Designed miniproteins, single chains, continued (5). Designs and how they scored, part 82

Each design is a single chain, and the fold is of that chain. pLDDT is the mean over its residues in the fold that is shown.

## One batch from the design tools (miniprotein)

Design m18844
Fold by ESMFold2-Fast:
Structure m18844 (fold): chain A 94 residues (1-94)
Amino acid sequence: SARDEAAAILEETARRLIELRRQGASQGELLDVVVEGGARLNELARRSGDRELAAVAGRALQAMVDLISRQDELSVDEFEARVREILAEALRAL
């Protein structure tokens, strides 16, 4: 289903963010991951016509962007915990 595909994209995006942050990736590299995930989710929302999926995905991606903008205020473990919280909230809403 479109929601199952959206869940998989969000899970992959979260996993990539956590791994790249552990490797010391730049803010730009982390934002590129969110942009790639966002493009896939926008295409999925457009094809499915699911406005609720679009809204949930948009909120999760925006929360990830906001988290990345504050990454210097967070330890690697705190960043991972926050990414997992964003993912869990999105998956519950799908």
Scores: mean pLDDT 90

Design m18845
Fold by ESMFold2-Fast:
Structure m18845 (fold): chain A 80 residues (1-80)
Amino acid sequence: SNIEALQRLEELRKRVQAKQISKDEVIEQLKELAKETTDPKAQALLNIAVTVLENNDASYEAIAEMLQNLIDEIRKLLKE
């Protein structure tokens, strides 16, 4: 669900900010989350994030900012 996706993204962002998780691990967790996501818009956002991270070097700060943007966009999808 989008609620579970948000919870996992917030935890992932915290781990990135603490420098406790690698970029490759972030990519794998986002891929798993995309497979579990039934909302096609949320799934598309997750897949875009995976593609960006796989094709670009990113600092922990940049990855955390990207994850925050994903959280904000998915929260918008929860409106009626």
Scores: mean pLDDT 83

Design m18846
Fold by ESMFold2-Fast:
Structure m18846 (fold): chain A 93 residues (1-93)
Amino acid sequence: SDKEKVAELIGRANRALDEAVRAYEEAKQGKIPVDEALERVQRSLEEIEKAYKEIEKLYNEGKAPKSMVDTAKEALEEARRILEELERLRKQQ
């Protein structure tokens, strides 16, 4: 169903964001190289972007509420913020 598809897409975006946050925290703690964290966050960002685009398409077709588009967009913006912070951390090395 459309509702199940939206829930799956939001779930993918949230899991990808959690992975990006974990990579960022591990890099900040010196547990992994910043370059490894950047690659992990870039993969998470790609997954969130795909989920966001699919949810936006479903919204445009009348199959998803705008609140779900907004939720996916917020996850995308947070992952982009994490990527920018890691780029700053890399420049400090």
Scores: mean pLDDT 89

Design m18847
Fold by ESMFold2-Fast:
Structure m18847 (fold): chain A 77 residues (1-77)
Amino acid sequence: EKIKEAIELMKEGKYGEAAELLKDSKDNRSRALLAVAELMHEGVLDFSGVKLDNETRKQLAEAAAKRDIDKVIEIVS
């Protein structure tokens, strides 16, 4: 439920609001999406709370740098 709302907010460029919805999430997918939302909002990348392999981490960082939210969603889905 919250992850769907956060995705819609990110597509609208409301990264701070998306991060607020996801901040208490414990699952890996929501935590990865939170890290991207925080990067977009604050400009700081922190995947420390997320289980990601190096390739997935690189793909997420590249998609975030391009502001390609559809690609971010594809990678975390």
Scores: mean pLDDT 76

Design m18848
Fold by ESMFold2-Fast:
Structure m18848 (fold): chain A 81 residues (1-81)
Amino acid sequence: MVSSLSEKELEEALKAGEALEAKTLLQGLNSDNPEDRARAEEKMKELGWTEEELRKIVKENAEITKKVFKKLGVTLNADVL
C-alpha cells in the first residue's frame, strides 16, 4: 500500500482543505451567534476573500472534496454541502 501521497493526491487534499475552510467561514457568516459572524468576517478580510469567492471555492471544489473524503472513509452530510 502507498503511504505517501502522489503530487496529484496532495493537490486534491489541499483543494479539499481550502474548500473546508471556505465552508467553515460561510457557516460562521450565517451563524446566529454574533461572535461567530464577527470572527468569520475578520478572517475573510484577513485572507482577502469575499462571500462570493468563498461560495465559488466551495462549489468548484465540491467534487474534489467528496472524492478525497470518500477515499478517507469520511461521509459529508448533504445538509451541510
Scores: mean pLDDT 71

Design m18849
Fold by ESMFold2-Fast:
Structure m18849 (fold): chain A 100 residues (1-100)
Amino acid sequence: EEEERKKFEELIKKTLEEIAQTPNAVDAARIVKKTLEELLKLPILSEEDKEWFRRLMAEIDQALADLEANKDTDTNKYVAAQLRLVGIVVEAEIRLKKLL
């Protein structure tokens, strides 16, 4: 339990530092998704936390799919998907900080 909590906190702290050093929203969102996937493997999360983790992961996947679909066809939709990724990263940072 204590070792799992320490691993959980260390992973969150490392992720927050990596996001702070990552100006690209796509790369930052990918870092967030990897962290959420790793945290979901730990048996210490509440069902409420697991639900918002899965929701953000799904939102990241959808925004990345929209980005790829629109990169050569619709500039406005492409930019909107980029801004959505920025919002998702900010939400993840706020929520992850609250878990510390």
Scores: mean pLDDT 85

Design m18850
Fold by ESMFold2-Fast:
Structure m18850 (fold): chain A 66 residues (1-66)
Amino acid sequence: MEKEIEEAMKLITVGVLKAIGDDKAAEIFRRLSLEEGVPVRKALLEALKESGAPQSEIDRVEKAVK
């Protein structure tokens, strides 16, 4: 179901961001997605923007989530 998939994707995304060493993006994503209820795709884009990720990486993620 949508809620179960969304929850799993949120947890997986936090783990992936921590694994690649982007603790700042992981914290922002966790707050937006798990505390504020923002969907995974939007929360990931906002976390990357707020953490200072390059525009090329933001564009790649945006294309992948549309």
Scores: mean pLDDT 74

Design m18851
Fold by ESMFold2-Fast:
Structure m18851 (fold): chain A 96 residues (1-96)
Amino acid sequence: MVEEARKKVEEAYEAGKAAGAATTLSDEQKQQILELARRYLEKAREALEKGNSEEAILYAVQAAGLGGLLVGAGRTEEGEEIYEEALELAEKAAEL
C-alpha cells in the first residue's frame, strides 16, 4: 500500500537524519554515503522496471536512510534530493 511505503521511507529518512547529526563524518565518508545512496536508487529503479515491488521499496528505504544521514551531516540539498527520489520510487512500486 502506498501509505505504508511512504511511512517506511519517511521513518528511514528521519532515523538517518538523527544518526548523521549525532556522528562526525569526514568529507570522504559523506561522498561514499552519497555514492551508495545513488546505487540503491538505481537498484530501486531496476526493481520497479521489472515489477518487483518489494525489492523496489526495500532499496528506496535504504536510499532514504542514507539521504537522511547526508542531511544530518550537513549535505542537506544532496540528501533531500535522494529522499525525494526514494519517496517517488516507493510510491510507484506500491502501486504495482
Scores: mean pLDDT 89

Design m18852
Fold by ESMFold2-Fast:
Structure m18852 (fold): chain A 82 residues (1-82)
Amino acid sequence: SVAEAEAALIEAGRALLEEESGDPAEIAALVARAEAAFEEFLAVLRRERPEISDEELERAREVFRGNLEKALEAVEKRIAEA
């Protein structure tokens, strides 16, 4: 369901924001997981809400990319100041 896919995406994002090791490999793996969870969320959303346009889905991708960039900036700042 959309709710289950959204919950998985939220969990992936939380795991990234909670990353404390500063290991680039762990950060890259968490980013990849968040990206995979987001693509699954869009796939489920398109399936359950076929009225959603490709333009709206692309806008959702833009918002996600912006949020991911901000999350990475916050993680990098925390690591640099630790």
Scores: mean pLDDT 79

Design m18853
Fold by ESMFold2-Fast:
Structure m18853 (fold): chain A 85 residues (1-85)
Amino acid sequence: AEAYYNLGLVYKNLGKLEEALKAFQRAIELDPNSEVALKADLEAIKVLLEMGKEELAEAYRESALKLIKDPALKQRFEEEFSKLT
């Protein structure tokens, strides 16, 4: 999971936003209830916002909240997301 998260950060830094999004999505798929998945969810939302896809960013947030089952991680995701919007 962390390897794909780090790969996503590299792609994002290079301006390869579509590749970054795919890498973050892969990190989330491997362990959706992890600290890494929470960070990948937030970075994927940032990428979608940078691409001008605000509606997809909101849909992605809703999807992430369904995948995150740990109440503490879910609360932290909502708190961090509120800082992005």
Scores: mean pLDDT 78

Design m18854
Fold by ESMFold2-Fast:
Structure m18854 (fold): chain A 61 residues (1-61)
Amino acid sequence: ETKLQFAVDRGTHAGRLAIAEGKADQAPQAVRDAVEEAGKRSGLTPEQVEQAYQEALARAA
């Protein structure tokens, strides 16, 4: 699994969890926080973090 795909999966999970808890308005922030945390741990570039955020946000919706 690529580091980018790992970040997408983490963000998607965080967004879906927020929606499931009735906090859909907080889902974009939850996705961003999860993707940025995964990116820092994996050494992703800012461009890869933004790509992962957009992909995870789309998948969570």
Scores: mean pLDDT 82

Design m18855
Fold by ESMFold2-Fast:
Structure m18855 (fold): chain A 72 residues (1-72)
Amino acid sequence: MMEELRRLLREFLREGADFEELLEALSRFLGRKIETLAEARAALRELAEREGVAEAEVEELLDLLEEIELRK
């Protein structure tokens, strides 16, 4: 799951996609409504804790998410 999210975020960053479209895609992927950067960050942290992924992987995903938000 985390690797699939990493791929999704990297594709959105590479294509210069709309941040709002990313939040919609994350909502579908995670099965809950995500409308803000803060909610997306919380969801990724919860997923990482549940799946026992390394902190470095979580930080990479959060950095990608923030870069996409800044490119509004």
Scores: mean pLDDT 73

Design m18856
Fold by ESMFold2-Fast:
Structure m18856 (fold): chain A 62 residues (1-62)
Amino acid sequence: MEEKEKLIKEAKDLLREYAKKNPSITQEEYDELIKEFEEKLKKMTVEQGKLAIDSLKEYLES
């Protein structure tokens, strides 16, 4: 439970930093991305959530 909350926070932080580097992303698009990712993470196991965060990091850093 707390582990998933930490993963969700981590995803939000990553998306926030990505939005700062990509000014083409609107506040509305950012909010939609957060909601979609939160819903996915809530339905995933902690292990799946960690993999999703790792994939997000690689995508944003590439």
Scores: mean pLDDT 76

Design m18857
Fold by ESMFold2-Fast:
Structure m18857 (fold): chain A 79 residues (1-79)
Amino acid sequence: MKEKINKAIQEVVGKIVEMIRKETAELAEKYDKGEISLEEFEEKAKPIVEKAIEEGKEIAKTYDPEIAEAVLKLLEEAE
């Protein structure tokens, strides 16, 4: 069971990270170039991160209940 939980965590977290990278790529580039402030970057990135986490929770729910519970708990602690 623990091995299945670890694999599910890696898959869900990997998808969340990839979604965040893709959706925030332009914001990150603007921040690196000094076109936006850190506060503006964080404000605009927050809804993107929240959406990615919600999509990750929906993916987590497709696993067996015990695995889904473990993954959802991890994602809740990240909020």
Scores: mean pLDDT 78

Design m18858
Fold by ESMFold2-Fast:
Parts: structure tokens; C-alpha cells; sequence
Structure m18858 (fold): chain A 74 residues (1-74)
């Protein structure tokens, strides 16, 4: 029960993170810039999910906003 709630919170935070980055479709191109951006997004998703499990959904959403702003500023 608890594991499912934490997984759902992490998934919601991930969707809000993707929405904040204005990601419409996954990219399968392997340009150097897209690989670096993809790694930053994957790292962000992992961190947001970890924060959702440790500190809850609201903290994860705040981190998602900060990471999305950092990635956009690149």
C-alpha cells in the first residue's frame, strides 16, 4: 500500500517536471546536445522520485520546478 502511494507520487512529480520543461514528445535522436539534455532530465527524474519517497509529493514538486528552471537556463 505505502509503496504504491510513493510510486504514484513520484510519477505525478515526474509528469509535472516534464510539463514544466514543455516536453511534448520523447526524442530518440542522439546528438551530443540531446544526450546531455537527456542525462540531465533522467537525473532530475531520479532525484524528484527519491525526494517524493523521502520528503513527500510537495517537496518533490518544488524540486521539479527548480530542476526544470535550471535545465531551461542552459
Amino acid sequence: MEEKKLEEAGERARKEFEKALELEKPSHSFSKEEIERGLAIAEGVGRVKAVAELRGEEAALELAKELAAEIKAK
Scores: mean pLDDT 70

Design m18859
Fold by ESMFold2-Fast:
Structure m18859 (fold): chain A 80 residues (1-80)
Amino acid sequence: SNLEEIIKLIEEIIEMIKKNEDIEKIKELLQRISNLLNEMKVPKEIRQILDEIIKELLSNNDREKIIKLLEKLLELLKSL
């Protein structure tokens, strides 16, 4: 399912950030998540958190903040 793929992608992104992996690769995975979410009917809160993650990654790249936002996104998706 799209939901299971999104959850796996988020978990992979968290590990990549912890390992200081290439930001361009992380951006590609976030774009994949965005595309999958656009095919789903999800609450506005989920889209808002994803947008905040992308904005933070492109601006200040605060690793701890991005991880917390990704974990919050993961909790919301698991509650669907």
Scores: mean pLDDT 85

Design m18860
Fold by ESMFold2-Fast:
Structure m18860 (fold): chain A 100 residues (1-100)
Amino acid sequence: SREELLIEAARLLAEILRQKVEEEDFSEEDKELLLAIADRLAGVRSLAELRALRDEIRAQAKASTNPKVKRVLEGVATALDEALADPARALARLRSEMRA
């Protein structure tokens, strides 16, 4: 189903975000913020939860004063917008990003 593809896309995005946190230099506070978002992405069970989380991430991106954190959060929000528009295409792209 469309919802199942979206939940899978959110889980892959959570994994990509966790890997970025491990590979890149972030403060402990920024790591905690990004990992909390990854946990919420992995825990999404509905379209309503995914939309609410996307809106919250976008708001956090706008409020962020750290350009590196802002860029990561904007990237996550954009990936969620793409998944909501075309979940199959977005899932294929995220799988490719994980393999690269």
Scores: mean pLDDT 86

Design m18861
Fold by ESMFold2-Fast:
Structure m18861 (fold): chain A 72 residues (1-72)
Amino acid sequence: SLEEERKELVIRVATEHAREVLGEEAAEELRERLEAAPSLHEAITIALQFITERAGEEAREAFEKRLSEALA
């Protein structure tokens, strides 16, 4: 349940960040991919790759900072 709660948090933070930097359509695509991820680790990996590939390195670093703050 703690892993499930953390996965939901990752999905929320990543989707919100993607919406801000890439727009609604990209955010929905990412959300669907993250919901299909079988584990917390895979959800984080998918989110990092998606944001880096589509929005660039600075957007990935901003996401990592946001996720770290949310998990604290």
Scores: mean pLDDT 87

Design m18862
Fold by ESMFold2-Fast:
Structure m18862 (fold): chain A 100 residues (1-100)
Amino acid sequence: DEWAKLSEEERKEIVRKKMLEDIRANAEKLREQALTDPSNSEDERAAAQAIYDLVSGEMSAEEALERARREGNEAALAAVRIVEALERGDIEELERIMRE
């Protein structure tokens, strides 16, 4: 088993990269779907937009967090925190956020 031959650091890095790649690959599609499907909630649209703005480089994490706080959008706030944790390689924080 190739996975068993990897160090703990290598395993964590593979998981982090895979999750971040999946988010980046899906950010544009999720944003487009959220904005074009009228059945989606405002929270879902705001979260998808926040992820897209952050991963595309249109906004810094600090700017995205401030916008979410100003708008009182908990979904967007959580989305930015998740992306930030993944980019820092903080899998423990990511798991903690998901459990909140």
Scores: mean pLDDT 72

Design m18863
Fold by ESMFold2-Fast:
Structure m18863 (fold): chain A 86 residues (1-86)
Amino acid sequence: MVEELKSLDPEEFIKEIEDRLERLDESLAKGKARTPAEYHPVLEAIAAKYREFLEKLKELIKNNDYEGAAKLIEETEAELAAIVAA
């Protein structure tokens, strides 16, 4: 992970994260339109966590903290896996 992150162009990676953040609200709205209302709170919680993840990841990459970025990715993947397994 750390070595893979170091091989990326930080500016290009940051722009990709910014694009994903801009599209997140539209993706959430589309997801909610196709999902029963009873699941909307779960979708909103997932979207909020993903937004927070992307914002933190962008800041870490911007500061050349590739170790912190790799750790954040691993922690977020573990949290999402736990939600799916439940």
Scores: mean pLDDT 75

Design m18864
Fold by ESMFold2-Fast:
Structure m18864 (fold): chain A 61 residues (1-61)
Amino acid sequence: SAMEERRRELEEWARRLAEMGRALGLTEQQIVAFARREAEELGLSEEETEYLVRTLREHYA
């Protein structure tokens, strides 16, 4: 479904953000702040942004 495809896209983006954050030595707080700013600029919904951030935090846990 389109919703499943969108979640997979957000999961892949979260994984890439986590790898980038680790490579740059960023804290979880820093990469989450970056992700939220990018999500807002790209016009993600609140639900999509929350899903992205939650998945990103899981990769930093």
Scores: mean pLDDT 85

Design m18865
Fold by ESMFold2-Fast:
Structure m18865 (fold): chain A 69 residues (1-69)
Amino acid sequence: LSEELQREVDAGIADIALAVARLSAQRGTPTQSFVDTLLSLAKRLAAQGFDEHAAELEALAKQAQQQLA
């Protein structure tokens, strides 16, 4: 139960982080700091086993980086 609850909390935090990243990408002009933040977050989530969330964050970071180039 406690382990399951912790997993649900971690998943919720990952969902919120991805939602915030998506919203920020839609409303803001991409910056290198934004790209670096998304890549760092993706790496952290992948290390925690949230591979799908990490992949979406990496895709957002790559898209933003291409817009900067």
Scores: mean pLDDT 74

Design m18866
Fold by ESMFold2-Fast:
Structure m18866 (fold): chain A 81 residues (1-81)
Amino acid sequence: SRRDELLEEVRRILESDLPIDEKFARLLSLLQRAVAEESPAAARELIEEILEMAKEKWPEYAAAFDAMAAMALQLIADREA
């Protein structure tokens, strides 16, 4: 499914040799795509799964991942208004 493909792309980004800034940029792009392409409920589930995966991989960046997730969730809320 598109969800499984997106989660696999997240895993690949987290495991890649890319610079941290590039990884953050790509993760943010994937969160924005989830908001744009999925239903609000499916997008929320994806954002929560992506956040959990990222925080498990890099707990030292938990605050940054929380900020990215909050931004994506706000975009979903704006779509439902």
Scores: mean pLDDT 79

Design m18867
Fold by ESMFold2-Fast:
Structure m18867 (fold): chain A 115 residues (1-115)
Amino acid sequence: KKAEEYIEKGEKYLKEALDIVNRERRVTPEAVEKADKAVEYFLKALELDPNNPRAAYGLAVASQIYLFAGDIKKAEELRDLALEVARKVLEQDPNNPYARAAIASTGVVDNFLNK
């Protein structure tokens, strides 16, 4: 329940970050500030619900924003966390659309996506 509220806030800030990136055709400092808030809320959601597939997807998308901003270390950290959560979700629900999207967003294909 409370994790859901954090997910909704994270998704709101992530959408704001992506809207800025799409408008400016680049990752601006304003977009990074919105992505930072999105990540904060997704991490809070994972503290309450460690295998939340929407948080995994949100972190995977946010990792790409940091990658394009040149923050490779933060991008890798968020990508690795997103993949860890997504893989755990797919062990219980192999067709979960958010977990599958999280893996796709990182450019990595996991064995759970292959039959």
Scores: mean pLDDT 85

Design m18868
Fold by ESMFold2-Fast:
Structure m18868 (fold): chain A 65 residues (1-65)
Amino acid sequence: MEAGLDRAAGLLASLLDPEAAAAFRREWAAARTVEEKLAVLQRAVLTLSDEQRLAFAAAMEADIG
C-alpha cells in the first residue's frame, strides 16, 4: 500500500510538533524501502500522546476504509 503509506506519513506529520515533524520528515525522506518507512512510522507513533494516537488511528481508518 504505497499510496496509503505516504498518506499515513502525511497524517502523522500533521499531528507532531514542528521540531518532531521536521525530524520525522527527514527520516521519512531518507527511508528507501517499505520496511524502513514502516520503522520510521512506528517510531513516530510511539512518541505520540494518547490523544494524538487516537486521532491518527481514526484518520487512518477513514483514509483506508
Scores: mean pLDDT 75

Design m18869
Fold by ESMFold2-Fast:
Structure m18869 (fold): chain A 108 residues (1-108)
Amino acid sequence: MDAQIAALQKQHYQTLSEAYRLSADYIETGDKKLADQAQALFRQSSALERQLGELYDAQGDSFSAGVYYVAAAVLDTTTPKIASTRSKKAADVDRQLAERNAARAAAL
């Protein structure tokens, strides 16, 4: 069961990293296809957080399950509309978030 949790956490962080990278690229280029791809990946990352919550709940860890359910809800509301501000600062923030999530995935 711990191996399943680690695998889903890794997939989640990898998906979230790619979502933020595409969001940053959209901010810099204005390519709406990148925004659509980023949004799809934020929704996929939300689904993975939901699955993590369900695994922790199945283990009797309702506190950890609750944390992941809240995180999933936040990701489900995340949209590339932040990218619509189209500033270097906004792109840099999303690139930092992409690298942070990539580092979290690599540590698992």
Scores: mean pLDDT 80

Design m18870
Fold by ESMFold2-Fast:
Structure m18870 (fold): chain A 86 residues (1-86)
Amino acid sequence: MKMYRDVASGLLIPEEYVDPSLTADPFTGKPLGPDEAVSKEAAENAVPNAYDREKLSKEKVEEIRKKLLKLSVDVGVKELREAVLK
């Protein structure tokens, strides 16, 4: 399986396409890790509100997914594998 590296929180997310409203900000495409928020209330209220305001579409979801994938390859999994490989 492939892991996506969050640009903001640095979390590694499975390629099962975790809910994009939890993995990336619909406005700028900046990722929002599921464990990023201290309180789930803030995450639930903020994320749905942002999602509704932006109205994430298939295009936006695809954009966020590709951006996370590029970062995962560029400075995430591939970079870490070579630098920290046992």
Scores: mean pLDDT 44

Design m18871
Fold by ESMFold2-Fast:
Structure m18871 (fold): chain A 94 residues (1-94)
Amino acid sequence: SPEEYLQQAVEADEAGKPLQAFLLLQKFVKNSTEEQRRAYADQIVPILESAEKFFESEPSPLAQALNLSEIGNIYNDLGLYEEALKSYQKAIEL
């Protein structure tokens, strides 16, 4: 089920694996409904924060921009527009 990806993403984030957590979170987002994503926003947001911090140290500007844009897309999907805007602004400054 899509919730299995989210559970694995939470576990990966708690284990200090932000990249693995973000990849699993993207699988959850792709396979879930808007209602499910919004219901789990409290579990999703910490993973996005960890991913954003991880990608700040990404040596490739293109890879950093693409991943920050994807983080912004997920925030926007959750209705967290201020957080989405901040992630998008960081992406375009690269």
Scores: mean pLDDT 87

Design m18872
Fold by ESMFold2-Fast:
Structure m18872 (fold): chain A 66 residues (1-66)
Amino acid sequence: SYLEKVKEAAERMVEAARAGDAQGVIDAYFEMNRAIKEAKAAGLDTSELEKIRDEAMAEVNAIRNG
């Protein structure tokens, strides 16, 4: 499901940030946005997917700035 894909990508992005893996963060971010774009193209409500993305991005920013 798109929800599972976005959740898995979000988890990988946060893990990459904690590991100091800048490329891993970038790769996971693009994977997450690709899944959201596919869901939109399929005519699905992406509000929950975007919330998961935004929460993961906030956590990554906290890790980078802390």
Scores: mean pLDDT 86

Design m18873
Fold by ESMFold2-Fast:
Structure m18873 (fold): chain A 69 residues (1-69)
Amino acid sequence: TEGGYEVIELPAGSTPFDLAEKIGDGYAEAARNGKVLVNGSLVSPDHILKDGDVVSFMNTKMQFKVKLI
């Protein structure tokens, strides 16, 4: 994983909630509750992700880098 990121492949138009559902492990609940940062900024659960965005969840130290496919 580059730079401490886990790289997650998503289709164009995906949201932080879509990312969270792909990861599993309760991240969908954090996304639903608005506890998601994209590039360090708090976003809504339906914010459209862009290629190269870094998503973090406030309840973990993990960061995920978006790769659009």
Scores: mean pLDDT 75

Design m18874
Fold by ESMFold2-Fast:
Structure m18874 (fold): chain A 71 residues (1-71)
Amino acid sequence: LLQELIDAILKGDFEKAEQLRKELEEKYPDNTELIEAVKRAIEAYKNMNFVEFYEAISRAVLLAEKLGIPV
């Protein structure tokens, strides 16, 4: 799920990225930090802020791994 979301962002498919982010939020509603990191990654990429994007994605991946969420 998270890997598919990252791939959607990298392809510029922001509608799919938002859909996958909603699925992640529905499955893990209490993981607000992960959801915020994903939202920040989508926004950063839309604005072509690649530094902020990589920071947000790195945070999301680290949080997912710590929580046992499939990357």
Scores: mean pLDDT 81

Design m18875
Fold by ESMFold2-Fast:
Structure m18875 (fold): chain A 61 residues (1-61)
Amino acid sequence: SFEELKELNERLVALRRQLATASPADRPALKAELQSVQDKITDLNLEAARAGKSAEEITKG
């Protein structure tokens, strides 16, 4: 959903900020979390792109 995508983008910004000032011990965990959030954003964007394709099929019918 749009709300979920917004929350994930806000989390991404917060994680990037934390990573910039993080100690070496905290960096691996923050990088893993950042990657997880990025993957979720990518999945939601892909779902939105698929929804656009479905709208074209509906217009053809």
Scores: mean pLDDT 77

Design m18876
Fold by ESMFold2-Fast:
Structure m18876 (fold): chain A 62 residues (1-62)
Amino acid sequence: MKVTTVEMESAEPERAARDMVRLAGAELVSLERLSDTVVRAVARGKDGKGEEVELVVIARRR
């Protein structure tokens, strides 16, 4: 399984994390607020070969 981690900054970190998951065509598995300014989203999808891929998005408030 391939794991891809993306870090980003946004005024709306939760929305940004959800939008990134949707843009990647992945299914959101969990969304966790790690602190007042940091959100982590974990998503699962499949690549062009049908292999499972995990996407981890860490969004931080500016």
Scores: mean pLDDT 79

Design m18877
Fold by ESMFold2-Fast:
Structure m18877 (fold): chain A 119 residues (1-119)
Amino acid sequence: SLEELIKEIEKAMEELRKTVDRIRQLVADGVEPSQEEIDEFVEKAEKLAKLTIEAAKYLNRPDLIAQVERELEGIKRAAEEAKASTGDAWRQAVNRLLFHADELLRIAEEILRELKKKV
């Protein structure tokens, strides 16, 4: 149902936000996230993207679908760069990862707001 989709999106957003906060804290403490933590981050972003694309299709908003797909591609690319790099290159890749995740969350909030108008 539409109400169940809204709840699943809200839950997926909370889980991604927790992972974003965790990675930010690790970076602030000078600790490199493990490859496993980066993979978990990507998995949570993919789950949110899938749900928000479904919602955007229901809303007939191809512009929002394109935005979600762009930010997910950015997350996946930055994650692979982070796993392949060290030092300054690693820091830049993680900064890109966090930037694309923040944009995905912003787009998800807009989709969620529009979806709630339909209930």
Scores: mean pLDDT 90

Design m18878
Fold by ESMFold2-Fast:
Structure m18878 (fold): chain A 69 residues (1-69)
Amino acid sequence: SVDELLAEMRKLIEELRKTTDPVEALQLLDRIQALADEIVARDPSRKAEVGRLVAEAQRILDEVLARQR
């Protein structure tokens, strides 16, 4: 269900917050983006909600990558 995909997406974002490995962070963001696309394909009304979650994930990734620079 879309709600199950949203729950998985939120779980991956929480994993992203805890990682210090940039390779793992990039892999997590890729999975989050794939889930976002699946959710929007199944229910376009969730586009704004998943867009906000993807934006938050991108922000977290930028912080992880900044720590490596």
Scores: mean pLDDT 85

